# Designed miniproteins, single chains, continued (2): the designs that were tried, part 77

Each design is a single chain, and the fold is of that chain. pLDDT is the mean over its residues in the fold that is shown.

## One batch from the design tools (miniprotein)

Design m6678
Fold by ESMFold2-Fast:
Structure m6678 (fold): chain A 70 residues (1-70)
Amino acid sequence: GNEDAQRAGEQAAKAGAAGDSAAASTAGYHMFNSPGASPEAQEYGKKAAEAGKAGDAATAARYGQLAFDA
């Protein structure tokens, strides 16, 4: 359900805020692949993962937070 996506979004936001882009990327991909996640949460998870992979921890944190709130 959406709880798994929200948890992953929260993890992506926290990792991004800590400057851990690799952890933010991993959490974002987990959220993108979470069963029952809303399309908005999946989209934000994908963007968080892409930002984290690019080393943009601040953008990863922002999208992770948006996914948590979705």
Scores: mean pLDDT 73

Design m6679
Fold by ESMFold2-Fast:
Structure m6679 (fold): chain A 62 residues (1-62)
Amino acid sequence: DAGEAARRAALAAGDGRGGGTAAASGVYDMISKEGERAALEAGMAGGDAETVGEAAARGSGG
């Protein structure tokens, strides 16, 4: 799902910020625009991979 994809991107990037940026850049088509924005904001705030994944899931579910 979108949250798990964003979480994996954050883990691969080594931090939440990198993963949030990758998700927001459209690397994962399964993440909605709201999910991409939420993931980016969580990553920029210094969130870990779990936080980035949760933000993407909530944004995509809304």
Scores: mean pLDDT 63

Design m6680
Fold by ESMFold2-Fast:
Structure m6680 (fold): chain A 74 residues (1-74)
Amino acid sequence: SPTKQEMARRYMEALKAINERIKELKAKGVEISEELKETAKQVIEILKSLYPYMSPEEQEEAEKLIKETEELLK
């Protein structure tokens, strides 16, 4: 099973990919699906729960990614 530290890294990469996908869809004028919005929100919740298993630098990166997602989903 993945460790909490490995999960933190994987979910950070997942949120990066989600943010890039949302940016691509917006650039193409495509509406963001409710399923993609729900997935983004779930990944954010999981990442926040994993903060104790991240370095301070990783926490700052996660916070930056979460803020980007929240702005993209306005």
Scores: mean pLDDT 89

Design m6681
Fold by ESMFold2-Fast:
Structure m6681 (fold): chain A 83 residues (1-83)
Amino acid sequence: SEEIEKLAKAAVEAYKKQYGNKLVDDNTIRKILYEHVFNNKNLSLEEKIEILKQVKEESKKLNAENLKNYADKLIEEYEKAKP
């Protein structure tokens, strides 16, 4: 959905604006995702997975490899949590 795409894009743009091409740890990436996506909105498990998939795609476009890899990890964790 358009809302999910906007949330994903905002998270990736915040990452690039603050860190650019710098190496950042998983805790920093997690903080950005929670601040811009999860902490500011009540989301279902399905919506969280959809947002993370969009974050992954936007990260590929901007060569934000650490963010892409962390999004992949969270997608796997959330998919395992499905009934």
Scores: mean pLDDT 74

Design m6682
Fold by ESMFold2-Fast:
Structure m6682 (fold): chain A 73 residues (1-73)
Amino acid sequence: DLAEEVRRRAKEAGLSDFAISTAVTVVKALADRPAEEQIRALERAAENFRKSGDEDTAKALEIALEVVRERAA
């Protein structure tokens, strides 16, 4: 399960529960979309959270992006 892999890696990275929950929610919301659309959406979300100063959530979304890229390869 993609969402479970994202949760696992984000926990291993020591990210906050909010960051992990946010990334997992975004991944689940995008689950029916093509991989390229998931990648673009995750990149934009990570950039937006980084611009707002939420570095933990941006990192969790970057982990989600990495997992999606690995599974699309």
Scores: mean pLDDT 86

Design m6683
Fold by ESMFold2-Fast:
Structure m6683 (fold): chain A 102 residues (1-102)
Amino acid sequence: GHLEIAKEAEKAKLSLEQLAALGIALMSGASPEQLRELLELLLEGVSAEDALKKVGIKRPVDFLSGKPISPRALAERLAALGVGREQMYKYVRDLAIVADEE
């Protein structure tokens, strides 16, 4: 399920922007197959933005920009709030647990 993929992401030591992309996918209702494809693209060095587009993740519109939520913009906002990779990974894991229950 989603949780196994989130655990692989932790071992991969992903950037805050890459973790933001996984969080966006999970909040957007991504399947385990979509989440795995996203993780594989990120590990291959595809940008978070392009990886989300390639997997076909339907993203909510960012209230402030009127554009689909950007993993880079989200990561920058999280960093400004003092949220690092470790806290973001915990959030991704918790979202994955919830997704596996729904």
Scores: mean pLDDT 82

Design m6684
Fold by ESMFold2-Fast:
Formats: structure tokens, sequence, C-alpha cells
Structure m6684 (fold): chain A 69 residues (1-69)
């Protein structure tokens, strides 16, 4: 579920040595752990952000938001 997605996201950020992830990386992780409906909700929220990269904290917030719908 969302907890597994957040863990994989944090592990990816640590491996990259970066506090930023691309929208594509966040979406790929979400697709592994969330339902198709939750992934679509995440895509809608990501489209509102003008940057191609987001912070790890923003990504965790958006994953939790998508999972709550």
Amino acid sequence: GVEEAIKELEELAKKKGSNFLTKEEVLEIAEKHLSPEQVEALKEELEKIPSEEITVEQAKDLLNLAASR
C-alpha cells in the first residue's frame, strides 16, 4: 500500500543522494504499490505542479493524499 510506496521512495532518494525526485520516478513507485484509481488521483495532483521535480516531502504528502481517496 502507501506505506510500501513511501519506503521505496525514501530508499530511492537515499540511493540518489538527492532530496528531489522526478514526477516520473514518483509515479513509477506509486504504480507498484497503489491501485489504478489512486495512481490516477496522484497523476492529477502532479499535473498541478509546474516543476518536473518535487521534494521527497511533497512526494510523500501526495502519495498519502492519493491513497486517502
Scores: mean pLDDT 84

Design m6685
Fold by ESMFold2-Fast:
Structure m6685 (fold): chain A 56 residues (1-56)
Amino acid sequence: STAAAIQAHEDAARRAVEGLKKARELQKTSPTSANALAADYEAELRRHQAAIDALR
C-alpha cells in the first residue's frame, strides 16, 4: 500500500539521519571516512525524501 511504502521510506530516512550523526562524530578521528559516509547518507536521505514526496 502507499501508506506502507511511505512508512518504509520514513524509517529509512530516520536511519540515514542517525547515520549522519555518527558520521559527524567520526569526523573528529577519521575525517576522510566521515566525509564519505556523510555523502552516502545525505544521498540516501535525499532519495527517500523524494520518494515520500512522490507518493503523497
Scores: mean pLDDT 86

Design m6686
Fold by ESMFold2-Fast:
Structure m6686 (fold): chain A 63 residues (1-63)
Amino acid sequence: MLGKLSLGQLISVLGSLPVDDQLRVYELIAQGRSLIEALEELAKEDPEVRERIEEIAKKLYES
């Protein structure tokens, strides 16, 4: 759950994604989503990106 990450950890997740996925997050934020909501919406759009986000988030939270 991304909601357990700090703002700095959420920014770290964003910065670990490919540049085109980072741009998609910024588009979602421009549409009124928060950073966490934008990352969750991106994860719904692409299962590969979802897996990558979940792995990075787990490492930041549990490691």
Scores: mean pLDDT 77

Design m6687
Fold by ESMFold2-Fast:
Order: structure tokens, then C-alpha cells, then sequence
Structure m6687 (fold): chain A 70 residues (1-70)
């Protein structure tokens, strides 16, 4: 159960990374894109190192919130 949640979260982060890279290439907002990519990379590492489903959900939600605000 927890492993499935972790794999799904990692898949979602990869999709978000691809969207940020695409947006950077089109719009040229490198500073915002680089900051978002750093947040995604940090979230990926945290998710890979934890088995706590609640923490995985919190990390993913925090990254999604930052992307929606950008």
C-alpha cells in the first residue's frame, strides 16, 4: 500500500518537472523554473527516503501548491 502511494507521487513529480521544463523553454522565466525544479528535486529525494504515507502526501501537496502559485 505505502509503496504504491510513493510510486504514484514520484510519477506525478516527474510529470510536473516535464511541465516546468517545457514552460521554461517557451516563456524564458529561468529563475522561477529553476526554483520550482529545485523544489521538485528536493521533494523527490524526501519521498524516496520516507515510508510515511502522510508525509509523502504533504510533500506532494506542498510542491503542487507552489506550482499553482507560480
Amino acid sequence: MGEQVRQEALRQLDTLRQQVLFRRDIFGDDATADALLADIDAAEQQIKQTTDISKIKQILNDVLKKLLEA
Scores: mean pLDDT 79

Design m6688
Fold by ESMFold2-Fast:
Structure m6688 (fold): chain A 94 residues (1-94)
Amino acid sequence: KEDLELLKRAVEEAVEAVRPLAEALLAAGEDGRAAMRRVLEEAIRILEEKEETELMKLVVEALRAQLERGGSDLSEEERELERKVQEIAEEMEK
């Protein structure tokens, strides 16, 4: 449960840090897929720097694997990230 609290903090910091990047990329005329890929790369980097628990390492590895595969639609990567964030939020709200 302490691992989940650390992950929650890291995710919150990553989300807050990537929000202005996503907004700037979209404002610059980047399409949603390109913007999402850049946002995912930055989120992975932030989470990697926060790697303090095995749970966080697993999340980072999973996100990195999704990004590296590139053969799936970016919408699938977006949905998976949304699901993971939602699951973490639900676990924290218990």
Scores: mean pLDDT 62

Design m6689
Fold by ESMFold2-Fast:
Structure m6689 (fold): chain A 90 residues (1-90)
Amino acid sequence: NKLEELAKQIREIAQRIVAYLEAKLAADPAGMSRDEREALATSTVIIEELEERIPTEAELEAILKTLTELLEVLSDDPIFQEALEQLKNL
């Protein structure tokens, strides 16, 4: 199922974002930007939603749009730029 495969790829990208931001939060919580905190919170919710069930096509499109918009704000960071490029190629 292509929709299930896309959801899995998005979840893997979101997991990398969460791992990176959790490491930053653990090292210096006060140094985290508002956009980084929003990306961490939103990516965590996306992972939880995608683990619970396969989203509808419309839900998946909304998730992709939300994650893309967040990563574009953070795209000066190479990890977020790589994640953004991976999302655009889905």
Scores: mean pLDDT 85

Design m6690
Fold by ESMFold2-Fast:
Structure m6690 (fold): chain A 61 residues (1-61)
Amino acid sequence: SAQERAIAELRELYEAHRDQLTPGQAAYVEEMIEAAKTASAEEAETILAVTRSLVDAATGR
């Protein structure tokens, strides 16, 4: 499902960038993964898009 895909992408994003994130930023991404599990598919996609933008801005990779 779209929700399951968004959760998988969030986990991959976290694993790929975990070492480049501050402890607070890493905790935020984990909270977003949890939020996506209880969200609708549309909300989960929005969480992924916003979280990806924040990680990109934070890491500059």
Scores: mean pLDDT 83

Design m6691
Fold by ESMFold2-Fast:
Structure m6691 (fold): chain A 59 residues (1-59)
Amino acid sequence: RQEQIEQIEQQLEELQQQADELGARFRAGQMSEEEFKREMAQLQQQAGQLYQQLQQLKA
């Protein structure tokens, strides 16, 4: 259980890094608002799935 929790937390950290990179690219004008929104929605969906798994492991 604890090992699985640590793995999920690590994956969430990686998704946060990707989100930060997307934000930087958007602010640099390297992507459109629509593209940024779409890619962020994908990352948020993945993070949501991981949070659900984390909640189930803690229950």
Scores: mean pLDDT 81

Design m6692
Fold by ESMFold2-Fast:
Structure m6692 (fold): chain A 78 residues (1-78)
Amino acid sequence: MEELLKELTKAYEKAKEEASEEDVEKIQKHLGLAIEAFAEGDLDEAIKHLEEALEIAKKSSPEAAEYLKKALEILKKE
């Protein structure tokens, strides 16, 4: 949990620095939904929302995308 939240926090910080306000809002929404799903025990839903945030970040903030990839690795435990 702590490591996951750390990577998500870094992703959000980089998105705020690099991405448009519209893309930051979209990333924030998906991160919030991913955290909520994870807290509810819905791992599949959490992964889907992180993947949606990653697609937005790939286009708007490459550094945020790297932190989101790390968050996905933590959730998938691969």
Scores: mean pLDDT 82

Design m6693
Fold by ESMFold2-Fast:
Structure m6693 (fold): chain A 65 residues (1-65)
Amino acid sequence: MEVVGVEEVPGRASSEEQRQQLREYGRQLALQKAKAEAEKIKAQDPNAVVTPVAEVRETDLYVDV
């Protein structure tokens, strides 16, 4: 599981700040999934227009795999 989500929390750790970081990480994960799916679609349909990085569907911010 190689992901660039390894950062050390600074001295001043606030719940709100931590939530913001988690949100950003969740967004990045969603983008990665969308990107991988776009690549699969592009491989199958090179003429298909896919924009995976634009909109993050509301999926309870849960990621599988």
Scores: mean pLDDT 59

Design m6694
Fold by ESMFold2-Fast:
Structure m6694 (fold): chain A 90 residues (1-90)
Amino acid sequence: MEELLEKARKRLSEFLSEEEVEAAVQTFRDIYKEAEEMLKAGVPFNDILTKMTQKINDFISKLPYEKQGEVSKIASEFLFQLGLEYAKRS
């Protein structure tokens, strides 16, 4: 988890301000924690993915328009890695 967040931080730092990077990393950390709790509570993975995707889209929509595309790519990669991690546990 921390390794994924560190990779995200590095990539986001290329085009976001330090404050925007911290906000994005915190958002990803919160998403990971909530997804982990939902998984432990027996929520179906598809429902978890839907909820996490909505939270990411809400966060991205608050960023400057020109930066949304790059953050969306990084967020999609983060969700993909999260899915791979959970698939290994099932």
Scores: mean pLDDT 78

Design m6695
Fold by ESMFold2-Fast:
Parts: C-alpha cells; sequence; structure tokens
Structure m6695 (fold): chain A 74 residues (1-74)
C-alpha cells in the first residue's frame, strides 16, 4: 500500500516535472519513505527540508504541507 503510493507519486512527479534529475527523484523517494512512519509534524519538517533541497518542487511540496496542516488543525 505505502510502497505503491510512493511509486505513484514518483510517476506523477516525473510526468509533471520532467527536468528533475535522478538525484532529485532519489531525494523525493527517500523523503517519502521517511514520511511513512513519521508524525504529522515530522512529515511537515521533512517536506520543508525537501523544498530547500529541490526548489523546483516547491508548488507540489507546499500543497502537501498545506494538506498535512489541515489534518493537524482538524
Amino acid sequence: EDEENIEKIIEFLKKQYPDLSDEEIELVRQTLEKMKNASIDERIKLLEELKQKVPSLKDFVDRAIEALKRIREK
């Protein structure tokens, strides 16, 4: 389930951001793997770090952070 979700996200990102390097894709994969067992606050921190490392994904990451904040706020 979680592994399938990560692969779907990676496929989406490759289609929407074709200029992403293999290194940037690997950073996304590692971040998503760490998020699988992380708290909401920890997931937000991981996404903020990913945004700093891969600025081209800012819009995608900002939307993910917003969704997590809404879940946290209730």
Scores: mean pLDDT 79

Design m6696
Fold by ESMFold2-Fast:
Structure m6696 (fold): chain A 88 residues (1-88)
Amino acid sequence: SMEEERRLLAEMHEAYKNKDAERLLEVALRLGWLSEEEAEELRDASVDEILDYIAERLGVEPYTLKMRFLAAAVDVELAERRARAAAE
């Protein structure tokens, strides 16, 4: 679903911020942006190298991907804050 994709994009933002290359690859696989073979080839790559590879594969600029991740992360955070406020 679009909501599941947004959650995965938010996880990409978190992985990138934390420089967690393994997590970035796991989430990219779940998004269908990388094959298992491509992820194995990138196992020793940095988060920036992985992001550049994904951006080229998707035909977008790396900055565009970073902005998509950030936008999704903001949307998820706002939804979580609203849910927490409603539960209080």
Scores: mean pLDDT 85

Design m6697
Fold by ESMFold2-Fast:
Structure m6697 (fold): chain A 88 residues (1-88)
Amino acid sequence: GDEEVREAARRATEAGNAAIEAARAGDREAATEAARRAREAAREAVRALAETEEASPEAVAFGVGGALAAIGGAIEAVLFGGAPLEAA
């Protein structure tokens, strides 16, 4: 249902933002942990979209946006935070 997609999207967006913040903090351990959380949250958002056969266009947009935010945050943690590529 839409609720699962929205909740996963919210968590993915939060994880992505946290990964960006960790990247800017200059703490490799924090950046690595945040990248892993963002990666996991992106996977959850994609899974929620795949499991929801008829999601509203709004829920789909939130799900995709959340996954992209999480992926972007994980990439920033790798490129600027010093997290290993496998954490993203």
Scores: mean pLDDT 80

Design m6698
Fold by ESMFold2-Fast:
Structure m6698 (fold): chain A 82 residues (1-82)
Amino acid sequence: MYTEGSVEILSETADSILVRVTPEGGRPPALVRLTYDPEKKQIMAEVLSGEHLPSGTAKELGEATGAGEGIERAGVRLVARM
């Protein structure tokens, strides 16, 4: 596939969201847990499956996947529930 990256919300807890991130350029999907880090005051992304993607900030994951808009929407949803 040659479309932009996309994000699907799979499950939600009070302080985390599990998403499936499909990167741009036909790369395989990855499972990612989004959490808010109060010390860094930013949303962190932990890659649970998807060897080709870095764990780090949600912003870094968005840049690496082309799914920045989807990741930002999931992050806004996470923060709104906290």
Scores: mean pLDDT 75

Design m6699
Fold by ESMFold2-Fast:
Structure m6699 (fold): chain A 63 residues (1-63)
Amino acid sequence: SHMEKKREELRKRLKEEYGLTDEQIDELFATASLRAIANFLLSREMFEGRITPEEAIKRLKEL
């Protein structure tokens, strides 16, 4: 499903960029909404100049 694909994308990203384990990611998903996690990551990337605000908005709308 669309939501399953978004969870899979976030899981991959949390592993690659933040070095989290599957168990840590499962705990995170239990405590925070998918949108909140995505927003945090996108905000960090914009702050670091790695993506544009337009791209961040596009990705949030796809959730």
Scores: mean pLDDT 74

Design m6700
Fold by ESMFold2-Fast:
Structure m6700 (fold): chain A 89 residues (1-89)
Amino acid sequence: SLEETLERVAEAALPLARAVAEKNGASEEVAEEMARAMGEEAVAAARADPEEVRALIERGREEVARETNPSLRFQGEVSIRALEAALEG
């Protein structure tokens, strides 16, 4: 269902949302709301153009493979997982 897909994508995005929330002194509740928003955006993108999202994942994997900054690499890896989860719904 859409609800199950949104929940799964939000869970995939949560590690990135937590990192952003912690840097800004925000609560776990804010991190969870941020992850839900990220999930909704990823699912909307996957539904609008699944082929473009697959292309983004492929390009993202290549960029992550070349990324030497651990923070940017982490952000890229989490973003790819969220997009992959969105395509599976």
Scores: mean pLDDT 88

Design m6701
Fold by ESMFold2-Fast:
Structure m6701 (fold): chain A 79 residues (1-79)
Amino acid sequence: SEEEKLLKEREEILKEMKEIFSELPEEYLLEGIGLLLRAIGIDIELERAIKEGNLEEAKKLLKELEEIKKELEELRERG
């Protein structure tokens, strides 16, 4: 189902974000924590959207998580 696909994509992004965060240079840890807090807020909204069957909102929120993941990747590359 599309719901199962979105849940799997969510799980993969969150896993990748945790891996990237663990590799952040010490000087970027505070900025990385800020990005993770933003990701947690979006993830709560994403879970709600999936639960309510609002697939369009869920896809939008998933893209926002992907953008935060890219910001974390950029912080890792700066070190």
Scores: mean pLDDT 86

Design m6702
Fold by ESMFold2-Fast:
Structure m6702 (fold): chain A 86 residues (1-86)
Amino acid sequence: SEEETLKKALEAYNEGLRNGEPEKGIEKALELLKSEELKEKFLEQIEVSREVADKLREIGVEIMEELYEKGLVSEEEVRREKEELE
């Protein structure tokens, strides 16, 4: 089914992410997808996932900055966490 094919493509993408090679994950996923419609749906899904991940990183940075202003964390802890979120 189209759903099963998309699921396998997303699994290949996630494997690439775990291995620190997201570009290779995308390439493998696109090889599994045989139609342009399925490729478009896959790319839309990963774009939304990236937007969510980027927004969660932004929120994480904002939380760390607020905790610093309240004196709950050190400047060094904020710097370290920001580096981890990059």
Scores: mean pLDDT 73

Design m6703
Fold by ESMFold2-Fast:
Structure m6703 (fold): chain A 77 residues (1-77)
Amino acid sequence: DAVREEVLALVDEAVATGDQSAIDRAAELVHRSGDPALAEEATRHGLRLAIEKVKAKPSLTEEEREDIAAAEARLAA
């Protein structure tokens, strides 16, 4: 489970900082794991954090609102 914890921590870092190296490290670990459940969990975790970050903005465009709705629908499925 160390790989799962590291991947989720890297996703947290990537969303918080926008650091491409954190994204690259998370993708490499997911690829090397060969675990589609880990890939799905990392994707859902990243979407959830990205939605929260965008919602924290003082104003949303219509496009951003539509993107949030689509991402939330993806998470609900």
Scores: mean pLDDT 79

Design m6704
Fold by ESMFold2-Fast:
Structure m6704 (fold): chain A 74 residues (1-74)
Amino acid sequence: ITKEELERRLESLRRAAEGNEAALRALDELGKILAQADDSQLERVAAALTRMARLITEGVTDPAAFDAVVAEAR
């Protein structure tokens, strides 16, 4: 896993999340975490992005669900 691969996944998720403000806020926070992440943290960020993708495709809009994913990426 590379930081560039995760940045591409994050950008794709932002497009998928258009209109879902809670998801977009969580993706912004994950972007900040990814920007500061070292190599040992990339697996954790990748797992968080996978969970984000699931919530977005399921149409979840609850901020609390997204906040839980962001917390696990830290």
Scores: mean pLDDT 83

Design m6705
Fold by ESMFold2-Fast:
Structure m6705 (fold): chain A 93 residues (1-93)
Amino acid sequence: SEEEEKKKKAFILGVGLGIGEVILEKALKEAKSEEERKEIEEKYKKEVEEANKLIEELGDMEAYEEGYKLGIEAGKAGLSADEIQKKIEEKFK
């Protein structure tokens, strides 16, 4: 159960990073100034650094990568938070 919890946390972390990357790409395209683009990139860099630190502690890189793929797919498809949560719960019964 503790190993399953770590795997689920790593997966959710990956999902968040994947969604964040899709949001970043859209935000950069919609940015109206160079300063706005720089702020968006700096926020994303901090999120990536925090995610890297957390995955080192969790140690389940495979679950993290699977989550990242789902996050990218969900972000591109415009899925709601509720729809994403349902997919995560269905994976970790």
Scores: mean pLDDT 84

Design m6706
Fold by ESMFold2-Fast:
Structure m6706 (fold): chain A 80 residues (1-80)
Amino acid sequence: SVADKIAQMDALFANTVKQMETSSVAQALELIGQTQLQLLALLQEILDDPTATPAQRAEAVARHDRIIDGLRALAEQKRA
């Protein structure tokens, strides 16, 4: 369902953060890149879903933006 895909965005972020705890800098940056691509694909699927409500689309965009900003902040910390 659309709700499951929105929940999957949070799960992808949480799993990426957990994997980064034991990763090298290079591995962490690669994981962030992979997660960004997976999040974009999930957002696209939600936006293309004819059963998605306007509220669900707005929530998916807001959640995607929040997670992407979080991943960018983590990437900057790793590059510093």
Scores: mean pLDDT 86

Design m6707
Fold by ESMFold2-Fast:
Structure m6707 (fold): chain A 63 residues (1-63)
Amino acid sequence: SSLSQQRIQQLQKISDDYRKVVEKSSTLPQDVSDQVLQKAKAQATDRALQLTDDIAKQVAQLK
């Protein structure tokens, strides 16, 4: 696969990992669930932003 396909797959994985945490969190005590969801959302957002920044930097190199 092309490098673009790998990046799309990485973004998909970030989304899927977060979704699985949301589903599993419903089985946890409320206080634990809220903490886990907050951290998972922050991590997913950070990873997505890093991937987006990397794409932008590589596009800039292509001019």
Scores: mean pLDDT 76

Design m6708
Fold by ESMFold2-Fast:
Structure m6708 (fold): chain A 87 residues (1-87)
Amino acid sequence: SEALEKANEEAKKIYAENPPTNIENQLELNREYLKLKAKLDPEGTKKFLEEQLEELKKELERTEDEELREILEKLIEMIEELLKELE
């Protein structure tokens, strides 16, 4: 829909205007972007988040890099929190 396209454009603009300085800021921007998507398309966003959660958990199981594991765990927590908000 045009609304979803506009939301994606707005999200890209926000990322360009407010580039993350560290991983915590990057995760916060991703969370805000996904919350925006959820408001415009709750069902599609829920399905997307469920699929992303499965993929991230698979990556976490296969990853031996401790820094990457920490990032994946934070992403998984963020997605799980967003999914709870959509219930």
Scores: mean pLDDT 71

Design m6709
Fold by ESMFold2-Fast:
Structure m6709 (fold): chain A 90 residues (1-90)
Amino acid sequence: SALEKKLLEALDIAEKDFEELYKITEEAIKNNDPNAEKLLEEFKQAVEHFKELSKKLLEVGGEEVKERIEELLKKMEEKLKKLEELYSKL
């Protein structure tokens, strides 16, 4: 449906924005930037926000939207874990 296409497009945009935030946060941690802790916290909050939004979208989305959400959640959780591991080594 047209709505499902728009939801998939929105999820693609969310993934791109999340990948950009990941790169910025990773670089800040690696460079011992004073904002690294704040960026990591904002990244964690973004993941939690997406998890809550995903619960609502899973109630109304078709199978393709559900699969895409599950893929993104897995990627986001894996990236958060990598950032937390990097930060813990400081």
Scores: mean pLDDT 84

Design m6710
Fold by ESMFold2-Fast:
Structure m6710 (fold): chain A 90 residues (1-90)
Amino acid sequence: SDDEVAQLVAELIRLLGRWVEATDEAEKQAIRDEMKAVVESGKPYLSPEQAELAEKAVNSTDSGEASLYLSKLLDTLSQEVRQRVLALLE
């Protein structure tokens, strides 16, 4: 549902924020692994296009690349779902 998609995307955005601030490669890898787990648990709620973009984000080698794919994922969401994501991020 829209709520599960909004929660998934909000969690990926939070994890991306932690990845951007991380200075250690082991910490960055742990964050990427957590992002992969979030995507795997949320796949049943995603369209095929959304799942592909989420997979590309979590398999990115750089936080900038991940940010690009998460931006594309946000663009697939309705305005209502995007507002729910923003509310979850506070």
Scores: mean pLDDT 87

Design m6711
Fold by ESMFold2-Fast:
Structure m6711 (fold): chain A 70 residues (1-70)
Amino acid sequence: MAEEQLEKLKEQMLETFREVARSTDRERAQMFAERMIETFKRIAKKLGISEELIEEYIAQFEEEVARILA
């Protein structure tokens, strides 16, 4: 259940990021992604998710961000 919530959150973050990436330059989009990652870590820690799982989701998000910015 918590993993399902994290997956939904990741998908929402990626949709928001795609909109940001279309409306701004690469450097600003990257800064926005960094803030999103900080927010994600805070939410996931409050949900009691393990640090290992948080790292996996962040890695997935960063990989998708790199693809969007390519």
Scores: mean pLDDT 81

Design m6712
Fold by ESMFold2-Fast:
Structure m6712 (fold): chain A 89 residues (1-89)
Amino acid sequence: SLEERIKEVLKELKPQAQETLDTLKKILETENLTPAQELSALLSLVIAMLIIQEKYEEAIEFIKKAVELKDDEEKTRKLLLEKIEELEK
């Protein structure tokens, strides 16, 4: 299935996930991002955090949820920020 292929790709990204996370945190703290760029960076950060924790199925479900909310930037931002706080605990 497509989901199984995505899971395999996410597993292949695990060795680079920490570097990706560190880079995305730096981008989010130091650059003037457009709303679309900020949401993209936040989504990528959540995915990187989930990959590091080997929560691949949660990463797939989270991507699906974010895509469903794409027309509501405020809800998407809130979803992403709440997930980051959850994963940092």
Scores: mean pLDDT 79

Design m6713
Fold by ESMFold2-Fast:
Structure m6713 (fold): chain A 83 residues (1-83)
Amino acid sequence: SAMEEEFKKKLKELGEKMAENPDDAELRLELLPEVKELLLYQAEQSVPEDEEEKEKALAAAEEEYERIKENVEKLLQKKKEAE
């Protein structure tokens, strides 16, 4: 679908931006909302029409997002301590 193609494009663009700027903690922080949106979309697409399993997949995606966010915040803190 067009939505699936758009999310695949966003995922690729996010990966390219992070690869070009591996030490840019602020860029990673700025990209967190898009990362969350992609994780939730992937979780929803992974579960075919079972509402209970879909709810579990979305909850797991939310936990994965919080883990990623914590890692980005730790990276940002290390950058501030180095300056």
Scores: mean pLDDT 74

